# Ledger of designs, part 65: designed miniproteins, single chains, continued (2)

Each design is a single chain, and the fold is of that chain. pLDDT is the mean over its residues in the fold that is shown.

## One batch from the design tools (miniprotein)

Design m6244
Fold by ESMFold2-Fast:
Structure m6244 (fold): chain A 90 residues (1-90)
Amino acid sequence: SLEEELRSLSAEENLKLAREYLEKGDLELAKLYLKIAIEQLLEKEAEKLGREITEEEIEELSNAIVDEAVENKSLESLIDSLLEAAKELK
């Protein structure tokens, strides 16, 4: 699936693509790339904290974060903040 292909990219790469699609006005692709990037970042944070997190919980949290950013018109700010966070995790 497209989602599986995107998961082969890094979170930073997915965030850069989310930003590019947002600038082009493709909100649906921007949301998809952002969602996958957030899922990847949540998985890394859970691993760092030694916490078990289910795929369902990751999906629910990533969707909630993206939907809130759309409602608050903060998608660009969220992507930029996560890009800085992703660089620190390298």
Scores: mean pLDDT 82

Design m6245
Fold by ESMFold2-Fast:
Structure m6245 (fold): chain A 67 residues (1-67)
Amino acid sequence: SDADIERTLAAAVAAARAGDGAAAGSGAHELYKLGWSPEQLRRVAEAAREGGAEAGARQAEHMVEKL
């Protein structure tokens, strides 16, 4: 569901912000199983930018794109 995708995206962004690459990678894999869309990618990028932690936000975006 869209709610599951949003939750997974939010968790991946939060994990990357905290420096937890393993949790962020796990989240990206779940998004792959749920069927990615450009809209979901846009949301994670926007959430990462709004998070204010630039290095963590960039890591989350990079991990989400590693499908």
Scores: mean pLDDT 58

Design m6246
Fold by ESMFold2-Fast:
Structure m6246 (fold): chain A 80 residues (1-80)
Amino acid sequence: SAEQLQQDQELIRRVLAKHTPADIAQVMRDEGLYDDSQEAILGPVNLQVEQDLQLVLLGKKLRSEIDPRLWKVLEKLAEE
């Protein structure tokens, strides 16, 4: 829904106010969510994170279309 998209965009903005896409990607690596084989397929994890977050902010992707592990990290960082 439009309300859910606005909430998702606000969550992303709050996280990006304190953390870079590279910081978010580092948390994902530290938690074992990305490895070298995944980076060979998807490209550098920091660029993948940046692209997915930007597409949600532009309304071109929904939460359901991005990695749920990334979303879990965003929720964790938004609480800090």
Scores: mean pLDDT 79

Design m6247
Fold by ESMFold2-Fast:
Structure m6247 (fold): chain A 62 residues (1-62)
Amino acid sequence: MSAEEASEKANLLGAGGVIYAQEGDLARAREYIARVEELKREHPGAAEAADKALAAARQAMA
């Protein structure tokens, strides 16, 4: 997976986390956050996109 592909995937997973958090499904929101964290660990080139996705999802859970 390229850094661009990983960044796009991080954005999609982050959006999923935000949606589930807004719907009150915090368990699924946490699963999506964990998937973004794993993606960032495996693809350091996607770190910027992953960090933005994580920040958005975590803020939606607050």
Scores: mean pLDDT 83

Design m6248
Fold by ESMFold2-Fast:
Structure m6248 (fold): chain A 100 residues (1-100)
Amino acid sequence: SATITQTPKELTVKEGESATLTFSVSDLPQDGTLQWVKKYPDGSTEVLKQSATIAAGTSATLNLELKNLKVSDTATYYGVFKGANGSSLTGLGSKLTVVK
């Protein structure tokens, strides 16, 4: 099975600051893409970023750079691997809190 890492696990920043989230998958189990997904407090989700197709057996990293953060950017962000066969692997989440 692939090793999944997602950092940071949790962070709190002030409005106007920036944050970088990192999602890495080692030894991809199949061809697929990496995504960053925002999960809002109400449970709704939004895909923010997607990689090009990555080959099985390789390792890949997808960074999400969040700039000029607002209180409305408060959410949990998930790195997701989407396999070509429709399977998915999800990171443990990065909880972002933006305060005034």
Scores: mean pLDDT 86

Design m6249
Fold by ESMFold2-Fast:
Structure m6249 (fold): chain A 62 residues (1-62)
Amino acid sequence: NLEEKLRKELEELFNRAYELYRQLQIQEILEQNRHLSPEERAAILAAEQERIDRGLQLVRNR
């Protein structure tokens, strides 16, 4: 079924875009919090990574 194949390829493209978006968010968080200690930055990054991952899963299930 061609339509199903195209839908699957589109989903794979969106998944790739979401991964790139997550990586971009991580970099922006690190840059914005450059003035904080390494421990504080790691804590913020860990919390934000969990929130981003949770958000991406919700979007993908939609």
Scores: mean pLDDT 75

Design m6250
Fold by ESMFold2-Fast:
Structure m6250 (fold): chain A 66 residues (1-66)
Amino acid sequence: SALRQAGEILGVDAREIGRKGIRQVEADVLAGGEVTREQALAALDTIAADTGVTEEAEAARARLAA
């Protein structure tokens, strides 16, 4: 996966890359930029699938849905 490969290149754990990705997705939605809520939810699903941070992605999805 792209996120796992990025983790290997940067010498960091894939789950840490996943957690940072989740925070970035939430920040992008809160900033009201070009990222829609629907795009953000799809990105969270991809991050969870690629890095295994499923519970953290699900918590973020719930926050964005509220």
Scores: mean pLDDT 73

Design m6251
Fold by ESMFold2-Fast:
Structure m6251 (fold): chain A 79 residues (1-79)
Amino acid sequence: SMENLEADFKKAAEDAKKQLPELVERARTAIENGDISKASALTTALGIYAAIAQMAGDKETAEEFRKAVRELDELIKKA
């Protein structure tokens, strides 16, 4: 049912939120090393987590991921 998927999304969002600082740091390091492919892949993953958090109803976590995506996209464009 959709309620089971919602519960799964909430767990995935919580697990992802704990990893957010590390994923952002990995993406920033990839940019600094000129690994734009890796940085773009990590930024895409953060966007997917934002969508999962939004679907779970966790708007605060979704916005934290969206903010990280916006900041990383700006850095990638300047790389």
Scores: mean pLDDT 84

Design m6252
Fold by ESMFold2-Fast:
Structure m6252 (fold): chain A 81 residues (1-81)
Amino acid sequence: MLKITDEEIKKWIEEVKKYSGREKEVYRASLLGIPRVEDYEKVLAGKWDELSLGEQFRIRLIEKITGKDVIELAKEIDAVK
């Protein structure tokens, strides 16, 4: 599978600024392949291994595609206002 560039990842993260409230929460979680907003908090806390096997699988795919650690990526996303 083709690896996503750092420039493309940055553009996706910057898109978080276009959303507010619940939509922003859902969008941020979707960038990590997480369908449940509550599980995004587990990733930020470094507890991604407490997620379902399906969510863990999606996170691993995102790490492979982006070349970034999921916790690092989540922190970059969370830093967007």
Scores: mean pLDDT 74

Design m6253
Fold by ESMFold2-Fast:
Structure m6253 (fold): chain A 80 residues (1-80)
Amino acid sequence: MEEWAKKELEEFEEIVKLLEPKLSEEQREVLRETLERIKKAIQEAIENKESKEELKARIDEILAEANEQLSELHGKELGV
């Protein structure tokens, strides 16, 4: 699980880096907050010995909330 979670986080960080120059400051803030929430979810999953499936569900929820916030800012959807 931990290796998978680290890879997912790294892929998300790379996407953020590629998108960041094209985004508004408000959109960048949403992405930064989303990264911090994902990092926290990974740490909590490791502490609580959660399954990969449980962690994935939490990450999907975090990304869905971020996509809603970005849509309100007329931004691009995360992960699409």
Scores: mean pLDDT 74

Design m6254
Fold by ESMFold2-Fast:
Structure m6254 (fold): chain A 93 residues (1-93)
Amino acid sequence: SQVQQILQQVRDLVQQSFTSSPDDQRRTLGQIGRLLYEGIRLATDPDVRSILSQGVRTVIEASRRIDRGDIDSARQTIQQTDSIIQQGIQRVR
């Protein structure tokens, strides 16, 4: 499905962010956020929409932590985003 393709792209970007500089992480988190919003608009399953909304919240939190220079805390929040996206992928086909 189109939602599945979006979530696979998001997962790839999340994985890329773990090895990126803070400036590149901020840019990548912006891309992830936009893709997750598109996924929410396209998802018809309320559970999928809920999971993606949780993903958006963790992306916003990770961005705030990067802006504050809390790089280790941001990394932990990105790991939460990864886990949430994995749950989303398991719920869609």
Scores: mean pLDDT 87

Design m6255
Fold by ESMFold2-Fast:
Structure m6255 (fold): chain A 78 residues (1-78)
Amino acid sequence: SIENLPDDYILDVEEQKEYIREYLEKLVKEGKLTPEEAEELLKELTEAIDKENISLTVAEVKKMIDQVVGSYRKKKAA
């Protein structure tokens, strides 16, 4: 599974989108997100990936996901 790739593995734009999808699905399975929240975040993250249009490492993509999820949780708590 793409979610199990090492942190220094380079992902193209399409691989980044697939990684984000699998990572968010993992968070749903862990009870950290609802399926509805994961779908909303997937849309936001894939739009950001399309706008950047650059190759990123797994570590960079994970950092982006963590930042966006953290921001989302703050908005929902307010």
Scores: mean pLDDT 81

Design m6256
Fold by ESMFold2-Fast:
Structure m6256 (fold): chain A 87 residues (1-87)
Amino acid sequence: MEEVLKKTFELMEELSRLLDQLLADPNNQAVRDRILETVKELKKLLPNLPESVQREVKFLIRYALEVLARHGDPEAKKLLEEMKKEE
């Protein structure tokens, strides 16, 4: 449990940094790929998190996926739709 929370917070911090990098350089493919990977990792951890942490993680994931979708990432659009279904 504690290990899952620690990993989750580390991934959230990394995702925030990557989003800042993407906003500065939207054409950076490596940053886009890393954001998508980080989002997928956070989604895998989501069911094992406390409800309060789940809300914060979902907010950040949704924001990241919206940013990627605006840059034309089809996988990000698919993941965003999955989150809307909450399944």
Scores: mean pLDDT 80

Design m6257
Fold by ESMFold2-Fast:
Structure m6257 (fold): chain A 63 residues (1-63)
Amino acid sequence: MRDEAVAALAELFGLDPADHTTLLAFARLARKELQLDDLVIDEASFADGRALRALLAAYRAHR
């Protein structure tokens, strides 16, 4: 992975940053828990990193 947000989310969840499948599942659960209905988390989010950065910021604020 090249995106810093992916690495930060992996560290936060205690996951391998190369395990996109598990990271995607956890990111989707975190999005749902934080009620970020307008935020789209899918495979493209890992290439772009934009949605993952938004999720990370919201998760850090909520904890």
Scores: mean pLDDT 71

Design m6258
Fold by ESMFold2-Fast:
Structure m6258 (fold): chain A 93 residues (1-93)
Amino acid sequence: MKKKEVEINVTFLPPSAEGDSLEEVEKRLEEAVEEAKKSGKKVVVDVKISSETGEEKERQEILDQIKGKATELELKNPDVEIKVNLKEVVEKL
């Protein structure tokens, strides 16, 4: 079934629990952008970060890095729209 949007979900957990690494998130973003280029679709990135993941400053730094990567990819791929949704949550989904 052809999707209108390419979606990726990312979860950050404290280092004591396994979650998506920043490098894995960036890789998923690059793969989603490449797929969107082929299909002419929008990329939707849902980022969930555990409220227990470091201090607020560390969580903000992670989110800023993800946004920076998305902006870089948009600049390199002007035909692709990237929407980043940020949600702070304890992972239960």
Scores: mean pLDDT 66

Design m6259
Fold by ESMFold2-Fast:
Structure m6259 (fold): chain A 76 residues (1-76)
Amino acid sequence: MEEENLKKIREAFLKAAEELYKRGVISKETYERIKKLMEEGVEGFQEAGRILGEELVKKNVASEFSDLVIEKMAEL
């Protein structure tokens, strides 16, 4: 159960990051870096979260990303 839940969280995170890229909130380079890190397992996921978190705080849209993750999790 916990491993399945973590998989859904990772997928929702990646889909939320893709949505931010489509909205022009993050660059293509940032999105591609996030995708690559997501292939690296737990450590990659943690680093992806750190990078995206810094960008979202800088652009003052951290709450929008949280809402997107919840939305994408509901779609899975």
Scores: mean pLDDT 73

Design m6260
Fold by ESMFold2-Fast:
Structure m6260 (fold): chain A 95 residues (1-95)
Amino acid sequence: SAAEEEVLRLLREFAEGKISLNEFLLRLSQIDETLNVIVSTSLIFGESLGIPERTAAGLLVDWLQGKELVAPPGVSQEKVDALEKKFAEVKALAE
């Protein structure tokens, strides 16, 4: 959908450091309520694992595009796997 493409673009801009967290959250809230819940909950969970918010956003982009999630430098694969499980759980609960 157009909303999904807009959220993917916004997630990429945030992951790349092009926008602030406050700007990201404000724009996300204006696109789609379900996608806002999925993204916000996933990033909060990532933060609880010590995964930086911008890193978690990049992993969420890859997951939404059907890519395999590979641990970036400074993050263990175990933490990435836990985050991927949370992405799937939140998406299932929001739909």
Scores: mean pLDDT 83

Design m6261
Fold by ESMFold2-Fast:
Structure m6261 (fold): chain A 82 residues (1-82)
Amino acid sequence: SKEVTIEITYEPGKKPTAKLLSGGKVLDVYVEAQVDEVTKTTTISATVLFEDEEGRRFVARATLTLPSSYSGTFTVTVTAEE
């Protein structure tokens, strides 16, 4: 396992983005958002596939829940799995 930091940028009404700040070379990024209209919260899920300097491949998964009215850039530290 490897600890990595993911930067998630969110703006209401737009697709969120995710960026790997440390840990290796990004191979693929999948980001989705689910809006809850009752609680007025948005849950963002980011999956990052990356490769370290030794050629090992890892998957990092980050989940962030915030008020749907928020906008900004947020950092999440997660453990990545081989």
Scores: mean pLDDT 82

Design m6262
Fold by ESMFold2-Fast:
Parts: structure tokens; sequence; C-alpha cells
Structure m6262 (fold): chain A 80 residues (1-80)
């Protein structure tokens, strides 16, 4: 559930603004000790259901979403 919701929110973010979503993923990596929280707040702005999850599930959703976004970023830079 949290994994699927995180991936769904990531896909929505990438479809809405691919470059912006990739940049948010990169910015979250620079936030030592708070990467999950930065990504969670971004995903909640894309899909409010993320904010309704337990803290553990929010971090899980954020981690799976970050993986999806960074994978998209890798493909984006490999094509450019």
Amino acid sequence: SAKELGREAAKKALEKDEQGAIQRGIDSLGSLGSRGFVMREYLESVDPRVGELSRSDQLSAANYALQEILDAGSRYFDEK
C-alpha cells in the first residue's frame, strides 16, 4: 500500500513536471538526516493521501518514490 502510493505519487509528479520532480529528488539527497521528510512533503503536495499514512508508511512511501524519481533522473541524464 505505502509502496504503491509512493510510486503512484512519484509517477504523477514526473508526469506533471519531470525536471522539477528530478530536481526535488536531488535536493532531498542533499538533506542529510532529513531526506525522507523533504520527499514526503513534496509528495503530499502531489497526492494528499501520503500525509494520511502512519509515519513509518510515509517514510516507506517517500523512499520508494525517491527511488522511482532517481531512476527517472538517471534515464533523463543518460539521454541528454
Scores: mean pLDDT 74

Design m6263
Fold by ESMFold2-Fast:
Structure m6263 (fold): chain A 66 residues (1-66)
Amino acid sequence: EGKVVRFDHTATVIDKATDFKVGEKVTVTANGETFEGKVAGIAGNETRIEGLPILAIGTSVKVEKA
């Protein structure tokens, strides 16, 4: 679980640290839809994911290993 907090150019930033590794493929569920993305970076309590559509800031997301 987590929320979209900002965008870092090509990546969606979520306010949750994860045990995922940079380059790992993930599935992201938001608003009842599932999207495929890739971990671009992890810093502090934030995870950056590339490949997602534009989601609104504050959107609750579930991130799972693909």
Scores: mean pLDDT 77

Design m6264
Fold by ESMFold2-Fast:
Structure m6264 (fold): chain A 86 residues (1-86)
Amino acid sequence: SLAEIRALLAEIQKLLFENENVSQEEKDKAFARLERIAGLVEAGRYAEALREARELREWLREKGLLSPEIEAKLDELIRLIEEALA
């Protein structure tokens, strides 16, 4: 549901901002990507939201910011967006 997607986005944002080992610049970049995903989902642009969510997961992995908890929440987010497309 849209409410579940919004909750997952908020939880991912919180986990990223609570990590004091991450620079403010990297947090700001991650926040912008999460806001873009939220906007695309709210607009019903699920195919674009799915692509952006997958790209965010890869970007976080490359930056060493993809903790197991963040990865689990992003995987659930991707699953919910895929279900909205089907």
Scores: mean pLDDT 85

Design m6265
Fold by ESMFold2-Fast:
Structure m6265 (fold): chain A 96 residues (1-96)
Amino acid sequence: MTQEQLERAQRLADLAFSLPIEEALRTVRETLERLARETGSDRLEAQARGVGNALKVVQSGTGGSEGLARMQLLGAAAGAVDEGRDEELEEAIRRA
């Protein structure tokens, strides 16, 4: 990943974090699941699973959930950037 792609992924993750944490994780998971089905991308499917697991941790009320959520959202954003689907993910977040 280039520095520019990494910065794009970081900004996209920060945009997701402007939403309530559960809404951010739900929106990103649903979007990546849709993009994975449309593209057949195993990477986007794996990122959707990671975000879904972070959502379960947040919903259980365990400590440290924000850090896990941020890591998974950054990973999801990086995956979307690498697959050339970051604009579609941004649009979904902005519509949430």
Scores: mean pLDDT 82

Design m6266
Fold by ESMFold2-Fast:
Structure m6266 (fold): chain A 59 residues (1-59)
Amino acid sequence: MTPEDWQKVIDAQKKVADKFKKELDEEQKKRKFSPEERQQWSVEKGPEINKETNKLIEE
C-alpha cells in the first residue's frame, strides 16, 4: 500500500465519521438516548459506516 493509498483511507474514514457523528447528534436530539442506547445505535450503524467508507476508498 502506498502512502497515498493510506492517506485516502484516512480521509475517507474521517469524512464518514464526521457524517455519522452529525447523524448521531441529530438522533440524540430526537430520541434523547441513554449512554447504552447511544452505544447500541453506534453498533447498529457499524456495517453502514464500513460500507460508506469502502465505497469512498474505491471511488
Scores: mean pLDDT 76

Design m6267
Fold by ESMFold2-Fast:
Structure m6267 (fold): chain A 85 residues (1-85)
Amino acid sequence: MTEELEKEAREYAKKYEETGSRKDLIKAMGYAQRAPEVAPEILRELTRSALERGDEQAKKDVLSSARATGEEAEKAVEETIKEME
């Protein structure tokens, strides 16, 4: 179960990196939230992509998603923002 959710989250994260599509971002975040053990890593990757694209709305949405997922996910996203800014 978690492995399939991780695969979907990573696939949509990659699509967002390539396209900047909000639909791909939302799907990636949704799958990551359903896979809490891998969510910190995937949301960190989404944060990196959002920052590299200059997508301020995506940065805000990923941080909100991470907070809804748990403390480890929130910390991972906040540390990624600090490292890249």
Scores: mean pLDDT 84

Design m6268
Fold by ESMFold2-Fast:
Structure m6268 (fold): chain A 68 residues (1-68)
Amino acid sequence: SKEALIERARAAEAEGRRAEAAGDLETALQHYELAGKLFATVLGSDHPEAVAAAERARRLARELGIPL
């Protein structure tokens, strides 16, 4: 359901924040990418929550030198 996907997106975003706070930037990137994809799928890629997660992932990718 859409509700289950949003719940998973919120969980991924929270896991991303925890990983980032712990300095595990690669794990944080993976979680923010998942959150962004799920939010975009349910709410649309232009929705603020989808944009925010995608921006967090893009920032971490730049810090890690990883092309997205």
Scores: mean pLDDT 87

Design m6269
Fold by ESMFold2-Fast:
Structure m6269 (fold): chain A 77 residues (1-77)
Amino acid sequence: EEKAKKAAEGAYQGALDGGASPVTAENARSMAAGKADLGGDEQGAAFAAYTIAVLSGGNRDAARKAAEGAYQGAKEG
């Protein structure tokens, strides 16, 4: 629960910091939370955030920062 929340918050903020649209950031948040909640590790949450950010039209920097945020959030939770 806490892991999913922190992974989601990290993914969202990371995507925005990388210049992603709010829609891309929301998609990264949802995927990071879902992966972490289903028992995924930090790498799983990061990969999910990266993948959905790219698929939602985010640039490389936004996708990378979303993944980094998801990873750190999941690790702290």
Scores: mean pLDDT 77

Design m6270
Fold by ESMFold2-Fast:
Structure m6270 (fold): chain A 58 residues (1-58)
Amino acid sequence: MNRELAEQTIVAEKLGVVSKEEGDLARRGLETNDEELIREAAQKFLEYRERVRQRRAS
């Protein structure tokens, strides 16, 4: 799950909805198989989803 979410952070960066730094973090985590970086990148995607959910709920 965390790896899948980190991959989605890269896609979100390509769509311009998360920062380049957040996308680079996800790429680095996946390339090095660094569980902590993958988890952090996954968290960035979850934060993006929560922002979208709050906008829709309001």
Scores: mean pLDDT 78

Design m6271
Fold by ESMFold2-Fast:
Structure m6271 (fold): chain A 61 residues (1-61)
Amino acid sequence: VSIVNSNFNQEFEVPSNVSLSDFIYGLFGPQARFSRMPTKVGESVELIVGSETYTVTLLEE
């Protein structure tokens, strides 16, 4: 996955047996919330962490 905002730009590998929600919880803690879940590789969604917003894109094919 790719996680981007004005202060952050990084790609991560998510294991196939780990949900995206569990992975994000591990990175940002329990306050992290998706505006909606991405359903397909190449789709971008907003991730809200407190007052910060990130764009999360599925990249792993």
Scores: mean pLDDT 74

Design m6272
Fold by ESMFold2-Fast:
Structure m6272 (fold): chain A 67 residues (1-67)
Amino acid sequence: ALTNGQKLALLNALEGKESIKHIEFLGILLKEGISLSPLTLQQLLSKVDPERKETISVAELKKLLLS
């Protein structure tokens, strides 16, 4: 699970964006020093992109991070 500090860092990195690609999200995780196991990452992506559109709504991601 992500810490509150990691969630805040991700929210700040997403400011001004409406949607991002999975690869862009991975780049943000790397830049913020957030290390997730491949399994944890796949589980998170499945929750924010259940239709497997390879894009993440920033609004939906923010809701998930604040839950």
Scores: mean pLDDT 75

Design m6273
Fold by ESMFold2-Fast:
Structure m6273 (fold): chain A 60 residues (1-60)
Amino acid sequence: MLSGPDIKEAQERLVSLGYRLPVDGVLDERTRTAIRGLQRLAGLPEDGIPDAATLAALKR
């Protein structure tokens, strides 16, 4: 399940990895682009959606 807090946690982790994006809990295009980049590195489908597998990869 995706909620504002889950998106915000993903954004906070992406910022810690060097991405420049707002931590507002909104799944905007900038956030989706950063998630696709992370999904590509993790070997996941590049859909830009922070699902459970993507969130787990962010916590590596």
Scores: mean pLDDT 74

Design m6274
Fold by ESMFold2-Fast:
Structure m6274 (fold): chain A 95 residues (1-95)
Amino acid sequence: SMREEKLRALGQLSEEGMRLLEEKKASPETVIEYTTFYYIVHQMLQNPEMSEEVKKLLLSTLSPELQELVEKAFNAKSIEELKEILRETEELLLK
């Protein structure tokens, strides 16, 4: 399923993104924001029955811009679209 393909891709892409953050000497705050973003997308994909209340609580830990990127990642129709959204997330956090 697309959901299972996204979960596999997230693991690999998260590792690549973490390497980029290390190479760019990202702050601990930036690393925490990136790992939190990844965690929320992963949890939403693993738990499709997650209540809207729980989703809102998780999303509230992120900035509005990152919240929008989580929704885009969750709703991505292809792995290529997911990769682009993760790239946008990295670019936003490294500004």
Scores: mean pLDDT 83

Design m6275
Fold by ESMFold2-Fast:
Structure m6275 (fold): chain A 82 residues (1-82)
Amino acid sequence: MIEAMKQRDEAEVAENKARIEAGDLDEPIKTYEGIIDYLPEDDPRRVEAYRNLARLYELKGDTEKAEKYRQKADEIESRLAA
């Protein structure tokens, strides 16, 4: 069960990259928001999720949300590095 869930997550990440190139930004945004909701607050994978959300919102033209998510990624990264 756990291994099947991990493989599914990897496939979703690959699919999201293809969707970003196609200009479909809503689905990858929902996927990374779901990852953040799923992961505990101190999980280092949240940094990557926030970094990806920042890029997606920047591509969508939402600079304010992009900057907010970059700040969140930096906050978690700083806590993990402390």
Scores: mean pLDDT 71

Design m6276
Fold by ESMFold2-Fast:
Structure m6276 (fold): chain A 83 residues (1-83)
Amino acid sequence: MEALESLKKEIRETAKYISEVLPEKAEEVEKVEKEAIEAAELLLKANEDPSLWPYAPEYAEKFRKAQEELEEFRKEADKAKAE
């Protein structure tokens, strides 16, 4: 639970940073942020509920994909901010 809240905070802070540096990408970043948070919550729920274990790989894939998209936006923002 502590780990999930820390992860969600990190995702939100990263999305906020990207949106501040690249305001034209804010809508796309918000969508990816939502997908990453939803996938993270589903992964934690699957970890605690054995009935959801068959779905854990799907949730993990969704989370990884959303994180990769967010990381690409973060790299773009870092490059744009670099003097």
Scores: mean pLDDT 81

Design m6277
Fold by ESMFold2-Fast:
Parts: structure tokens; sequence; C-alpha cells
Structure m6277 (fold): chain A 57 residues (1-57)
């Protein structure tokens, strides 16, 4: 993923978009790439609420 794509995923997720398919379509990447990035983001930031949100999808 490019820095621009990562930024867009983060902004959509923080704005309340929880549909991985919608985020993936908007960014132009696979659903798997979005999910993998969100898992890495959760690990990097150590935010428990993000972990719960990712697990729920």
Amino acid sequence: LTDEQQQTIKELYLSGERNIAVIADTVGVSKEAVRDWLLDYDVQEGIEDIKKAVDKI
C-alpha cells in the first residue's frame, strides 16, 4: 500500500466507515489489504477499541 492509500483507509475508518469492501473499493485495493493494514495499525498504535472494531467485521 502507498502512503496515500494508507492515509485514506485511516481517514475512512476514523470517520465511521466500517465496511471493509467499501473502503477497499474507495482506495482501489483488495479487502485483504485493507484488513491487513488495519491489523498492523492496531498493533502499531496499541488501541484496544480499534482491535475490537476490526474483530467485529
Scores: mean pLDDT 71

Design m6278
Fold by ESMFold2-Fast:
Structure m6278 (fold): chain A 85 residues (1-85)
Amino acid sequence: ALEKVREAAEKLIESAPTEEEKEALRLVAEEFIRDLEEKGASEEELEKIAELIERGLPFPLALDYIEGKLTEEQVEKIIAVRKKL
């Protein structure tokens, strides 16, 4: 499932409009993946994170959701706003 998180991150990086933004997203993605590995995220957690990232949730907010710091309603609202932009 970690490979699915990497795939979702790569799609997000490739969608960035500038090279500077792509570079910044690569650094954030690598740090995020390292945090997931250090915390010992389960296969189920990794699959959920990959899904949320593919749906447009930012990396730190995907982690907050898995940690229980964000509600499902809050996550859905964030994704909906991003899709309208």
Scores: mean pLDDT 76

Design m6279
Fold by ESMFold2-Fast:
Structure m6279 (fold): chain A 77 residues (1-77)
Amino acid sequence: LEKEIEENKDDPLKRARAYIELGKEYLARGDLLKALEALKKAREIILSLPEPDKELLKEILEGEVDIGLALIQRALG
């Protein structure tokens, strides 16, 4: 995933997808803040494009919701 980000640096859509996958990996490991950071990077890339990919943006937003719920659960114990 980190290697995919570097290998696809010339393709914004591929870099955004790599960050989405990195965010999912961090979420699966319980690294919630790193997961959120990775999804933020993916969102910034997509929103910087002239025509943002709505499907990728939706996937990012769904991931952010999942992370938010996990953070709330962790905070409440």
Scores: mean pLDDT 77

